# Designs tried in a protein design run: designed miniproteins, single chains, continued (4). Part 8

Each design is a single chain, and the fold is of that chain. pLDDT is the mean over its residues in the fold that is shown.

## One batch from the design tools (miniprotein)

Design m12263
Fold by ESMFold2-Fast:
Structure m12263 (fold): chain A 60 residues (1-60)
Amino acid sequence: APQLAVATVSLPQLSEDELGLREGDRVLILEEVDDKYVLAQSLATGRVGLVPKSALRVVS
């Protein structure tokens, strides 16, 4: 099942493959890409992109 997570920092979108986030934004983690990045969907914007795991806190 997709994991719910919250952005702990604001992240600008620096490339087309990345997801821009605001601190406090909720995301669904769709897939683990590697040990550092996940593919996530922003619940605020509906956009999908790569997010560093260190920028997220998983919610149960």
Scores: mean pLDDT 82

Design m12264
Fold by ESMFold2-Fast:
Structure m12264 (fold): chain A 71 residues (1-71)
Amino acid sequence: SMAELLARYRELAAEGNEAAERGDWERVIELGLEAGELVLEYALERAEEAGIDKEEVEKKYKEEKEELLKL
């Protein structure tokens, strides 16, 4: 469910903060990537509820990710 995905996202954020305090930037990056996948899962769940094509959601996610990587 959305609530379960958000709960996991919060767990990843807490681990990320702990890793950052330790200076473990590799772990921060790993956790950030995992959090990104959770956001995609949430978007796909919402797309199914709205009757939106999952391929369109995945395409939008890729486009936004590519723009973020340019920053």
Scores: mean pLDDT 76

Design m12266
Fold by ESMFold2-Fast:
Structure m12266 (fold): chain A 96 residues (1-96)
Amino acid sequence: MNKKQLELEVIATLALMNLALLSKISKNEEDRKVLEEAADRFYEEARKHIAQGDADGLAEAMRRIFDEAAEKTSDPELAEQLRRIGELFAEKVRSL
């Protein structure tokens, strides 16, 4: 595996772990399902972009999936955290 693909996989794994952690600590069942759905969808899309070495596509998928999860949650604080985390990971991916 080349260095760029490895770096994309590491960042994608950290983003996925953030969604998984937020899901596990959430006491709201509806928010938990939103986060689990976002994690599953992100996992599938990230794999495709990483296989292609497509940093821009991965960054866009990160931003979109985190933004969509933020729109579906009933918790405004969680929504803000999701948007911020998505933007930070997307920026990091684009910098590779």
Scores: mean pLDDT 84

Design m12267
Fold by ESMFold2-Fast:
Structure m12267 (fold): chain A 55 residues (1-55)
Amino acid sequence: PPPSEMENASKEERIEQLKKLLEKLEKWKKRADEESKETLDVAIEQIKKQIEKLE
């Protein structure tokens, strides 16, 4: 089976949720105004740090 089928649900699922949130924030950033882009950058960095902590 693919490696993903052998992953631990809680840890890998959390990473997947954070990655989905990251993608969503990146898409919003592309269309955001200047102030929103700064706020989104902070949020994106926080999510990246959480992913790094779990990896």
Scores: mean pLDDT 74

Design m12268
Fold by ESMFold2-Fast:
Structure m12268 (fold): chain A 59 residues (1-59)
Amino acid sequence: MAAYAEALRELREPTRFTDEQIAAAAGVSPETVRAYREGRIDVDPETLRRIVDALAAQL
């Protein structure tokens, strides 16, 4: 989905959503969201899809 690129940009830019809100909606830890946003880790495609879906649904 084109929503992938948009959600990834939201994760990389200052957004209204906190790492905790994204993590809660996607079912991951806030640390995972933060590390991914900073480019420190690559998340599994399944985890990334959950994060993208959460952002696209506005959490």
Scores: mean pLDDT 67

Design m12270
Fold by ESMFold2-Fast:
Structure m12270 (fold): chain A 87 residues (1-87)
Amino acid sequence: DAEKAAARALAAELERLAAVGDEKTAELARLAAEAARARAAGDDERAAELEARLVELGRELAETDPEAVRAVLEAIAAAAKAAEAAA
């Protein structure tokens, strides 16, 4: 169940980022955490809907607030490392 473990780790990292980030970082991180939680639960339809919203918001913020996008990408990379270490 490596995929569910990775999704759970991702959700936890993104929830932490949402708690400490600025408003824009928190918004993007919260949406990404919801998508990761849906994947961890096996709700692929819900995850796909949230991922589509995440892509659109990420594209908008990449132009206005690239630091928010970078923070979320760094959280995703950290979660991937944590999942690898737990394997």
Scores: mean pLDDT 80

Design m12271
Fold by ESMFold2-Fast:
Structure m12271 (fold): chain A 84 residues (1-84)
Amino acid sequence: DAALSLDEEQREELREAYREALANAEDLSPSALELAELRLEALERGESIREILIKELELLLKKAKEKGDEEAVKRAEELIEELR
């Protein structure tokens, strides 16, 4: 889907938005900070929004497995497959 592909200008706008959010993000949970950092790093690598979402879901899947949340594990796996 072309809507999940960002041009270079849109990528820079999104990178700046995440950098601004991180700079103003006093009181973010460690999980929220980890997700924001993952998004920024993926955008800096020139990855598509789809690839960024897959990486976020893989991180959530890992955390759900660590917590033993079977429902969250199943949901994350399904969303990863849908983004392929």
Scores: mean pLDDT 66

Design m12272
Fold by ESMFold2-Fast:
Structure m12272 (fold): chain A 106 residues (1-106)
Amino acid sequence: DDAELAAARAEALETAQKLYEGVKKYDPSLVPLAEKILALVQEASTADPVTAARLIGEAVDLSEEIAKRAKEKGNQKLADEVEKQTSALRAAADRIEGIAVRRLTE
């Protein structure tokens, strides 16, 4: 369903934007990593479902790095927020991958 794919892509983009705003607010030194996450998710918004799932997966890895660095700096509030957004990005990637597999097998 194209609507399901569009919803998963929109969820990933909203999640990446929330993550970017949180990083910008609580630790501007991590903004370059958050910008990479946003760029990957923006690219995923126009990519085929297989490529989109891979790009969002790369964004998940970068968000885990931000959470790690936030914890090392003692910024627990940022770490908690980033971990929440990381889980949402992973869920969106899993949904898009499921759609890709379904379309290839139908």
Scores: mean pLDDT 85

Design m12273
Fold by ESMFold2-Fast:
Structure m12273 (fold): chain A 67 residues (1-67)
Amino acid sequence: SSAKQAEELRRLFAEDREATARLLAERLGVPEEAALLALEGHELAAAGAPDEKIEELGEKILEILKK
């Protein structure tokens, strides 16, 4: 399930941030910076960060992808 995949990505990111961001970027065909922000957003959501903070990261990711 997508939920299990998200949890596994979060675990991998906690163990090795750079390697996980690179792997995700390669698989999705996106810049490593965008993958890193997406993984950071997942961590913040899991930690109970406000929706506003998550939305800010989403906007930043979209801005990178538009380049």
Scores: mean pLDDT 75

Design m12275
Fold by ESMFold2-Fast:
Parts: sequence; structure tokens; C-alpha cells
Structure m12275 (fold): chain A 79 residues (1-79)
Amino acid sequence: DTVAELLRLAEESKDPVAATVIRMIARAVAEGRLRQMLQTLIEQSTDPKAVAGAQVALEALDAGASPVEAARRMARAIE
């Protein structure tokens, strides 16, 4: 279950920004809006760390990564 794995990853995250973005990814995956959510975060977020993380996640998805792997790469980039 992709959503359950993402929520577990968010709980294990030590960075509050990474945890928040991973929870947003989990919700967006459940809603079928992952790319739209990441693009909106890049365009509208005032947090440069969240913007950088969302860019890494979107690039990972474009390279064929799963949502879970995209979230892991994002968390590593933010931390």
C-alpha cells in the first residue's frame, strides 16, 4: 500500500518540512493529484526548502521513480 508506506516514511522523518511534504504526497497519491500538488508547491510555496524538495520529487517521478522513492529522494535532499 503506497499511501501507508508514505505515511510511515513521514513518521520516521526527523525533518518537519520533509515530514509535512511526504504527508502531502501521500494525500495527493490517494487523490490522483501527485504531479499537480508538486507543481503547485513549487509555484506557491514561500519555503525554499519545500520548493527544492518538491523539485527533486518531481524530477524523480519524471525519471520513472515510484512515489515512495520520490519521497525518499526528496527527504534526503531536504535533510
Scores: mean pLDDT 84

Design m12276
Fold by ESMFold2-Fast:
Structure m12276 (fold): chain A 93 residues (1-93)
Amino acid sequence: MKAAEIYKIDPNVPISKIDVDKAEKVATLEEVEPGRFEAEIELPEGRYAIKNLADKPLRLRIPELGFETVLEPGEVAFFKSPGGKIRIEAEEL
């Protein structure tokens, strides 16, 4: 079951004009225990989006970036990778 997917975003496209359904999918969060999802991925420097594909709100954390947010079903969060390996954690609320 798809909980969340990560997409590569063109840095020259304004956030309000981004369609993640047309963006390149680079990773999917894997369920590690019921209601918890993780990905540890090597991302080149750039802009990325993460979309909640679940039917419940997800609390997202990216510890390496000091980033935390809550995504309702179908919502998207944007982040920047500095290059290298990052961990993304999600918890079903």
Scores: mean pLDDT 78

Design m12277
Fold by ESMFold2-Fast:
Structure m12277 (fold): chain A 74 residues (1-74)
Amino acid sequence: MTKEGILSAAFQIGAVEASPELGEEAFKASNADLEEGLKKAREVIEEAIKKGIVSEEEVEEAERLGREAALKLA
């Protein structure tokens, strides 16, 4: 997974956590288990931090931007 892909995943996690309603709509649209998908994404992000692909600070910033975006759409 690329650095851009990891940061995109972090952004999506932040957005879903800030807006459970947005998460529910995404789940319906994807026909996927949202909770399982989020757990897997978190594991991939944690591994990327351990490998030095992204920093913890970059992940936190991406999650913050995701939260802000979701709150503006709500």
Scores: mean pLDDT 72

Design m12278
Fold by ESMFold2-Fast:
Structure m12278 (fold): chain A 65 residues (1-65)
Amino acid sequence: VTDQEIAQAVADIYLGVARVLEKLGDYEGAVESYRKALDILREANAPEDYIREVEEELKRVESKL
């Protein structure tokens, strides 16, 4: 397991938390968790397509604030 694989796993946890918070109606908390996931993915040099997909999920949730 590499540091980059660990970073991606941690980002995936934040994405899971963000989706749960969105389902609970905590859009502010969901946005915060999505931003943390994006920061980790960018730091880990994740594929641009994946980063873009997460950015679109963030924009969707932000539209509900």
Scores: mean pLDDT 82

Design m12279
Fold by ESMFold2-Fast:
Structure m12279 (fold): chain A 61 residues (1-61)
Amino acid sequence: ADVWLALGEMALAIGDYELAIKQFEKAIKEDPKNKEAWKVLAEAYRKLGDTEKAEQYEKKA
């Protein structure tokens, strides 16, 4: 069950990027092989303007 992914996506939708990052980090801790979690984490960092972290996490997806 991707509960942490769903919560993070909801946080992104409402503009709470800090909460989104925390939820996506929890998803990755439970399943580091989840490519979707890495992609949405990269998206959250991109929305914050942190392009370096966004690129780093995209490479893990």
Scores: mean pLDDT 80

Design m12280
Fold by ESMFold2-Fast:
Structure m12280 (fold): chain A 78 residues (1-78)
Amino acid sequence: MDAEKAKKLILEAGIALENGDPEKALKLAEEAYKLAKGVSPELEAQALVAMALAYKELGDEEKARELFEKAKEIAKKA
């Protein structure tokens, strides 16, 4: 159930980014990350990528880079 909720939140975060709402995308991606952490490395990495994209749109390139690297590291361990 938590993995399915995380998937839906990641999709909603992506839609929010396409609609130009990075703040909404970040909130949705953060919720997905909490649900995926310790449950699904693939979803955890996807949530971190969505958070990174949201931070990039918000102008926080340093935070975005950190989250992209963290997502890459988790995905390689899955």
Scores: mean pLDDT 85

Design m12282
Fold by ESMFold2-Fast:
Structure m12282 (fold): chain A 59 residues (1-59)
Amino acid sequence: MTVEQAEELLRVAEELLRQGAPREVVQQLLDEAERILRQVGASEELWRRLEELRRRLEA
C-alpha cells in the first residue's frame, strides 16, 4: 500500500459523500484509507482530510 492509494480512497470517499452514497460504503473507504495512512506514515494534511470526511459522514 502507498500514500497515493490512500489519497485515491479519500478522493473517492469525498465524491461518494457529495453524491449521497450509503454511509456504510463511505465508512468502508475511510476505514481502509486510515489503515493505509497508519502503515505508510502519511502527512498531517492527509490525516486532517480523513478527520474532516469522517465528521461530514457523522453529521
Scores: mean pLDDT 80

Design m12283
Fold by ESMFold2-Fast:
Structure m12283 (fold): chain A 58 residues (1-58)
Amino acid sequence: LPPLVSLLTDEQLNILNALELQGLSQREVAEMFGVSQSTMSRRIREIRRIIAEWEAAK
């Protein structure tokens, strides 16, 4: 099984790092990346989908 870091883009890894390692909220991450809450929600949903598929393949 490939490591999760190889399945995510640099931007997706930075978003995941901000959420999981820094404990930032979706709103705070949206502000950090200069995007709307709805745009960040869609990006986070895609990241969670990739993680869920990776965990299911484990």
Scores: mean pLDDT 80

Design m12284
Fold by ESMFold2-Fast:
Structure m12284 (fold): chain A 97 residues (1-97)
Amino acid sequence: AEEDLEKAKAALEAGNFDEAIQYAERALTSPDPKLRAEAYIVLAEAYEQKGDYETALEWARKAMEAAGESGDRELGIRAIATVLRAVGNLIDKELGL
């Protein structure tokens, strides 16, 4: 799970979004809410980069829930920022911006 998360982050940085999604989904098998929250953030960012803002928002919401379970304040802030970015992209898409 932790190794899958590291591979997911590396794939995301390299622009290999489909690979990032595959590894992040594998990381979700972890019982650790902190690892799941980070995996959900990677999923949200990968779908955002692919232009699928609705799917990005769904993963971002799950990241917020898992971050809350983890008690990690910094991770919670990152998850909220990810939700706000996805919402902003959806608003821009609806407004044709």
Scores: mean pLDDT 84

Design m12285
Fold by ESMFold2-Fast:
Structure m12285 (fold): chain A 80 residues (1-80)
Amino acid sequence: METRKKQEAVLSYAGLKTKELIEYGKKLGLSESQLMEAVVRMSEKTAEVLRQIKNGASLEEALKRLDDAKKEILAELEKL
């Protein structure tokens, strides 16, 4: 698989995970500032994962890292 196709898959998946994170945060009654912080953290993890794809990381590992990042951020939001 071309690196570009892997990057597109990562970006698409990250977008879905970010949307889920925002929807859950809204249900928790989080402020816009808290939601923006969660989005920034997710985008930072996405950038890291994209760099790993360029360095030969597998798509499977990349998608798992995004899933783990969402779960970590979600757990922190639940403690607020």
Scores: mean pLDDT 82

Design m12286
Fold by ESMFold2-Fast:
Structure m12286 (fold): chain A 79 residues (1-79)
Amino acid sequence: MEEEIRRLEREAEELLREALLAEAEGGLYMMLSESYRIAGDEKKAEEARRKAEEYLRRGEELRRRAEELRREAERLRRE
């Protein structure tokens, strides 16, 4: 049981790290999009925003998966 809990926690931590990286990349593309918008490059601004949305969506999905694994690990700790 303890080994199973540790496995789930490690997988959750790995997914959370991937989520944080995706969120960071999404944030950078959001800043880049805003920069292009200020510079008047509407096409590049839209492209960067699309990439930001893609990374943020990926990050959200990874966070949800990590949360599910954490809930499973917590459930096993309580049993």
Scores: mean pLDDT 86

Design m12287
Fold by ESMFold2-Fast:
Structure m12287 (fold): chain A 81 residues (1-81)
Amino acid sequence: MDVEEARAALEAARELIEELRREIEEGKISKSEAAAKLAAAGVLIISARFLGEGDKELEEEVERLEAELREVAELAEKKFE
């Protein structure tokens, strides 16, 4: 159950990060909307980390998405300068 919930959270976070990256690159998102999506993706990743603790595959996926979230946060920061 917890592993399945962690996978669902990671999938949702991945979709949100991908959508946000596209919207930032296309200039179709406001700074406040970008902040909200970053926060939502962050919460999903934190939840997945907690639920998937002890599962090596899920832990690796969490680390990958944390790096991806950091990258898209930097992209947002540069876009809204």
Scores: mean pLDDT 84

Design m12288
Fold by ESMFold2-Fast:
Structure m12288 (fold): chain A 96 residues (1-96)
Amino acid sequence: DELEKLAEEHEKKGKEAEEKGDNETAAIHYNNAGNAYLKLGKYEKAAELYEKAIELAKEDSPVRAQALANLAAAYKKLGKDEKAEEYLQEAQKIAA
Protein backbone atom coordinates (compact mmCIF):
# COMPACT_ATOMS: atom_id res chain seq x y z
CA ASP A 1 0.00 0.00 0.00
CA GLU A 2 0.99 3.69 -0.05
CA LEU A 3 2.38 3.66 3.52
CA GLU A 4 4.64 0.67 2.75
CA LYS A 5 5.98 2.44 -0.36
CA LEU A 6 6.53 5.65 1.63
CA ALA A 7 8.37 3.74 4.39
CA GLU A 8 10.63 1.93 1.88
CA GLU A 9 11.32 5.14 -0.09
CA HIS A 10 12.35 7.11 3.01
CA GLU A 11 14.46 4.21 4.36
CA LYS A 12 16.28 3.99 0.98
CA LYS A 13 16.84 7.77 0.82
CA GLY A 14 18.07 7.71 4.43
CA LYS A 15 20.67 5.05 3.59
CA GLU A 16 21.77 6.97 0.47
CA ALA A 17 22.18 10.21 2.45
CA GLU A 18 24.07 8.39 5.25
CA GLU A 19 26.46 6.82 2.68
CA LYS A 20 27.18 10.34 1.35
CA GLY A 21 27.84 11.64 4.89
CA ASP A 22 24.72 13.85 4.83
CA ASN A 23 23.69 12.92 8.37
CA GLU A 24 20.99 15.61 8.77
CA THR A 25 19.19 14.53 5.55
CA ALA A 26 19.60 10.87 6.60
CA ALA A 27 18.04 11.65 10.02
CA ILE A 28 15.04 13.36 8.36
CA HIS A 29 14.43 10.37 6.05
CA TYR A 30 14.87 7.79 8.84
CA ASN A 31 12.42 9.75 11.03
CA ASN A 32 9.89 9.82 8.14
CA ALA A 33 10.38 6.08 7.48
CA GLY A 34 9.82 5.43 11.21
CA ASN A 35 6.56 7.44 11.07
CA ALA A 36 5.29 5.30 8.18
CA TYR A 37 6.21 2.04 9.99
CA LEU A 38 4.53 3.33 13.18
CA LYS A 39 1.29 3.90 11.20
CA LEU A 40 1.66 0.36 9.80
CA GLY A 41 1.83 -1.02 13.38
CA LYS A 42 5.48 -2.11 12.95
CA TYR A 43 6.57 -0.61 16.27
CA GLU A 44 9.97 -2.37 16.63
CA LYS A 45 10.98 -1.32 13.09
CA ALA A 46 9.75 2.25 13.74
CA ALA A 47 11.79 2.43 16.99
CA GLU A 48 14.94 1.19 15.18
CA LEU A 49 14.59 3.92 12.52
CA TYR A 50 13.89 6.66 15.10
CA GLU A 51 17.04 5.56 16.99
CA LYS A 52 19.07 5.94 13.76
CA ALA A 53 17.58 9.42 13.23
CA ILE A 54 18.48 10.42 16.83
CA GLU A 55 22.06 9.15 16.40
CA LEU A 56 22.62 11.04 13.12
CA ALA A 57 20.82 14.31 13.97
CA LYS A 58 22.50 17.24 15.71
CA GLU A 59 21.96 17.26 19.50
CA ASP A 60 19.66 20.33 19.61
CA SER A 61 18.02 19.96 16.17
CA PRO A 62 14.24 19.91 15.51
CA VAL A 63 14.53 16.53 13.75
CA ARG A 64 16.21 15.01 16.85
CA ALA A 65 13.43 16.38 19.10
CA GLN A 66 10.78 14.96 16.72
CA ALA A 67 12.50 11.55 16.53
CA LEU A 68 12.78 11.39 20.36
CA ALA A 69 9.04 12.17 20.79
CA ASN A 70 8.19 9.60 18.09
CA LEU A 71 10.45 6.98 19.70
CA ALA A 72 8.55 7.59 22.98
CA ALA A 73 5.26 6.90 21.13
CA ALA A 74 6.70 3.66 19.67
CA TYR A 75 7.94 2.51 23.10
CA LYS A 76 4.48 3.14 24.60
CA LYS A 77 3.04 0.84 21.90
CA LEU A 78 5.67 -1.77 22.89
CA GLY A 79 4.68 -1.48 26.60
CA LYS A 80 7.96 0.20 27.61
CA ASP A 81 6.36 3.13 29.44
CA GLU A 82 9.44 4.09 31.54
CA LYS A 83 11.67 4.39 28.46
CA ALA A 84 8.88 6.26 26.64
CA GLU A 85 8.75 8.87 29.44
CA GLU A 86 12.58 9.27 29.41
CA TYR A 87 12.66 9.94 25.65
CA LEU A 88 9.67 12.32 25.84
CA GLN A 89 11.43 14.36 28.56
CA GLU A 90 14.61 14.51 26.44
CA ALA A 91 12.55 15.77 23.45
CA GLN A 92 10.95 18.49 25.62
CA LYS A 93 14.40 19.74 26.76
CA ILE A 94 15.40 20.37 23.11
CA ALA A 95 12.06 22.13 22.37
CA ALA A 96 12.54 24.47 25.37
Scores: mean pLDDT 87

Design m12289
Fold by ESMFold2-Fast:
Structure m12289 (fold): chain A 70 residues (1-70)
Amino acid sequence: SPLEERLREMLLSIKALSEEELATLIELARQRDYAGLEARLAALGLSPREIALALAGVTLLHMLQFLESR
């Protein structure tokens, strides 16, 4: 889906991630499990700044998807 492609590109722009790591993060983002997403990003060793950028990016992409559906 366009959302999944955008999430993939956004996450990879922040940190080099494996396909397995990326798939888990995309699924958490799709489920809107922001607490799980934050915890997983921290467990993967992302800095607080990188985590904040990822969470902001996920939120903005969800908003964009909603607006494009109107």
Scores: mean pLDDT 85

Design m12290
Fold by ESMFold2-Fast:
Structure m12290 (fold): chain A 79 residues (1-79)
Amino acid sequence: AAVEEAAREVLETAERAAERLEEAGLPEAAEKVRREGEELAAAAPRLAEELGEEAAAEVLREAARRLEGEAEALVRAAE
């Protein structure tokens, strides 16, 4: 299902972002990003009930893009 796939994408994106943050010496930021990804994935069934499957999937994909951008900004700031 679209929302299930998007939730998986969020978790995968958060894990990749967290790995980059850890490599940059930001383990606390990595933990925060992982937690944010887990919270978003956990909200996926509720979002699907409220918005419908396709709209919920788009919200989750947008959130994944924001997590990635946040991690990149933090890595750059740490350099």
Scores: mean pLDDT 84

Design m12291
Fold by ESMFold2-Fast:
Structure m12291 (fold): chain A 64 residues (1-64)
Amino acid sequence: MKKILLVGGNDEKKTKEVAEELKKKLGADEVIIKTGVSSEELKKIAEEIEKKTGAEVIPVGVPE
């Protein structure tokens, strides 16, 4: 089963750096970055991706 890391935050540079670190730590197959989304929106996006792909989605919110 594919493992997808979904990272959300307001700062594009910070969110990208956190995504790269977590991808290495968790051994994720794919990384999706969303900027300008709330924690609630991030969870909804994760659920939609899981339904469409059948992959395990790990949502991570980056504070600022």
Scores: mean pLDDT 79

Design m12292
Fold by ESMFold2-Fast:
Structure m12292 (fold): chain A 79 residues (1-79)
Amino acid sequence: SSEEFAERYERHADRVVAEADALAAQGKLDDAIFLLEVEIGLARIALGVAKIIGDKELAERLERVIARLDARLAELRSL
């Protein structure tokens, strides 16, 4: 279901942020930034699909995930 997909995607995003934070803590800032950029790209593709199929709830949840990833990327880029 789209609900299960959204929950899986949100959990995946949580793991990606944790991995990016771990990389940054190890001094691998470029790797952390690259990981977030790739994941934002994939999330935008998923959002495009959600919009095409008319799944508004999934689209809104993906937009929130993208906003969170973008905010974290901006923080890391400011270091």
Scores: mean pLDDT 90

Design m12293
Fold by ESMFold2-Fast:
Structure m12293 (fold): chain A 66 residues (1-66)
Amino acid sequence: DFVEWVKENREAIEEAAKQVGVSRSTAIAAVGLVKFAGLTYEQAADALGISVETVKAVVEAFEKLL
């Protein structure tokens, strides 16, 4: 369940959003697509209409908090 996965990872997602300077919703979407759905940074960036650099920054910040 994606909602439960987000709740379980809430603190790391919120801190990653703060560190990168993106909204919580952007961080949830980027981390969710890459870490929960298994998409690449490029695939997630294309799906969200944001830069690959932004997706990578959020996901890397999230991973450092685990």
Scores: mean pLDDT 83

Design m12294
Fold by ESMFold2-Fast:
Structure m12294 (fold): chain A 63 residues (1-63)
Amino acid sequence: SELQENADAAEKYGEVLEKQGRYELAAQAYLAAARLYEQAGASPERVQELREKAEELYRKAGK
C-alpha cells in the first residue's frame, strides 16, 4: 500500500540520518514512519519499537 511504502521510505531515511549522526532528524523520521505504519494497520509492537527508537535518538541529540 502507499502508506506502507511511505512508512518504509521514512524508516530508511531515519536509518541514513542515524548513521550520519543526525539524531534529532532521525528521531523525527522514525516518528513519521511509526505514524504511517500505524495508519497502514501495522502491529502495535512495530509502532512502539519505532517510537522507542525515536526517544533514544532524542536523548542522544539532547546531550
Scores: mean pLDDT 86

Design m12295
Fold by ESMFold2-Fast:
Structure m12295 (fold): chain A 63 residues (1-63)
Amino acid sequence: MEAELTRGAALTALASYLAVAKREGNEEAVKVAEEAIRKLQEIEDPEEAKKLVTETKKKIDEL
């Protein structure tokens, strides 16, 4: 289990959320996912990356 794998998985999850949001026309979810992807680039800790993915999913699910 490597830190790079965790960050890669987080990026993949956020990119998937963005793709689904765009396909469904959910503009608010698109903005949430795009901001999360931007924040991920500044995150060095794999645990923080996992937290960001979880929080992003919850925000999108609440929209």
Scores: mean pLDDT 78

Design m12296
Fold by ESMFold2-Fast:
Structure m12296 (fold): chain A 79 residues (1-79)
Amino acid sequence: MNEEALERGLEIAAEADARIQALIDAKDYAGAARVAEETAERLEELARRASGEVRELLLRAAELARGLAEQAAAQAAAQ
């Protein structure tokens, strides 16, 4: 379970990183915020099924995604 959760978390993070970067490059900050929020929710759900170090890593990744969503949303609101 934990190994599968870690692999899935890495997949989610990699897909999100590529999508978010493309949206930021296009100056679609609202889109970037949405993808980052969705990513945080997916990582949080995955963390609920994980334990120990894997859970901590997934929750930390979710926190980073939440922070990115807030920054992107602020940029969108400022335009």
Scores: mean pLDDT 85

Design m12297
Fold by ESMFold2-Fast:
Structure m12297 (fold): chain A 95 residues (1-95)
Amino acid sequence: AKEEAIEAGERAAEAGLRAARAAVNREGAAAGAAAAIAGAGAVFGGEISAEEAAISAEGAARAAEAAAEASGTEEAKEAAREAREAAERAREAAE
């Protein structure tokens, strides 16, 4: 359960980084960077609970979705979708 939540958080962080890189404007890039940071929080702990990892992954997914909305690129939209999927997996693993 905890390992699954951390793995999902790692995928959310990767998707957040892709969203940041795909952003075509400053607002999109900033939101994507925030997503990557939130997702990284789920990974770096080792000391964090599965619930905390799931909360971090949710933050990453929301930020990635904001980056996709701001940038409008297909790559950012795809990355946001992957981040959302990872956040859902983290939530399930935390239950």
Scores: mean pLDDT 67

Design m12298
Fold by ESMFold2-Fast:
Structure m12298 (fold): chain A 115 residues (1-115)
Amino acid sequence: SMLVDPETDPSMPPRLRAYVLRLRAEGLFVEVLRAKGRSIEEISNEIVRLIEENRDRFGDKVVIEVFDAEGLLLGSRVLELPVSKEEVKRAISEILNRHNLSIDDVAFVVVVTGR
């Protein structure tokens, strides 16, 4: 599984752990995926599965946030639910293209309830 437990996973960068735990403390539903070594296809499939399994918890929209191995935010996109795999793939590609990044720069993806 690509799912990461931010409370127990020692590979989680401290800054990203602090960020995710803060969101959870604010009452937001947040999940983290380890994306390092994964294709956009694999990451998008897992995001769609995660959203579908937790539709009642995410509500009407989600924010997809993409992070490097040090926990630096590379970019984010708000998506209205329901989402297709193609919409998720497009969102990730647009984040990467905006900053001349490749998928190899991505280590973690955070999926959080939209505000």
Scores: mean pLDDT 87

Design m12299
Fold by ESMFold2-Fast:
Structure m12299 (fold): chain A 81 residues (1-81)
Amino acid sequence: SVLDEISAIGREYRPKLEELYSKLSPEQQKKAEEIILKTDKEIVGILHDYLAGKLSAEEAIKRVRELHEKTLEEVEKLLKE
């Protein structure tokens, strides 16, 4: 199911996100938490649009993967500051 695939994508990206997060200072971790919460809200929005018939399964899965990639990039940028 689409829900299973979205969950699997989250699990795929989690180890790298945890690795990056563990290297951050407490101040950077607070910023990372804000980025992660924003990503979670956007994923919920994608799921709602999919269930409402506004997005195909393929488009919903693609957007969720792109959001996880963007989240990793934004968290990694914090580490380099």
Scores: mean pLDDT 87

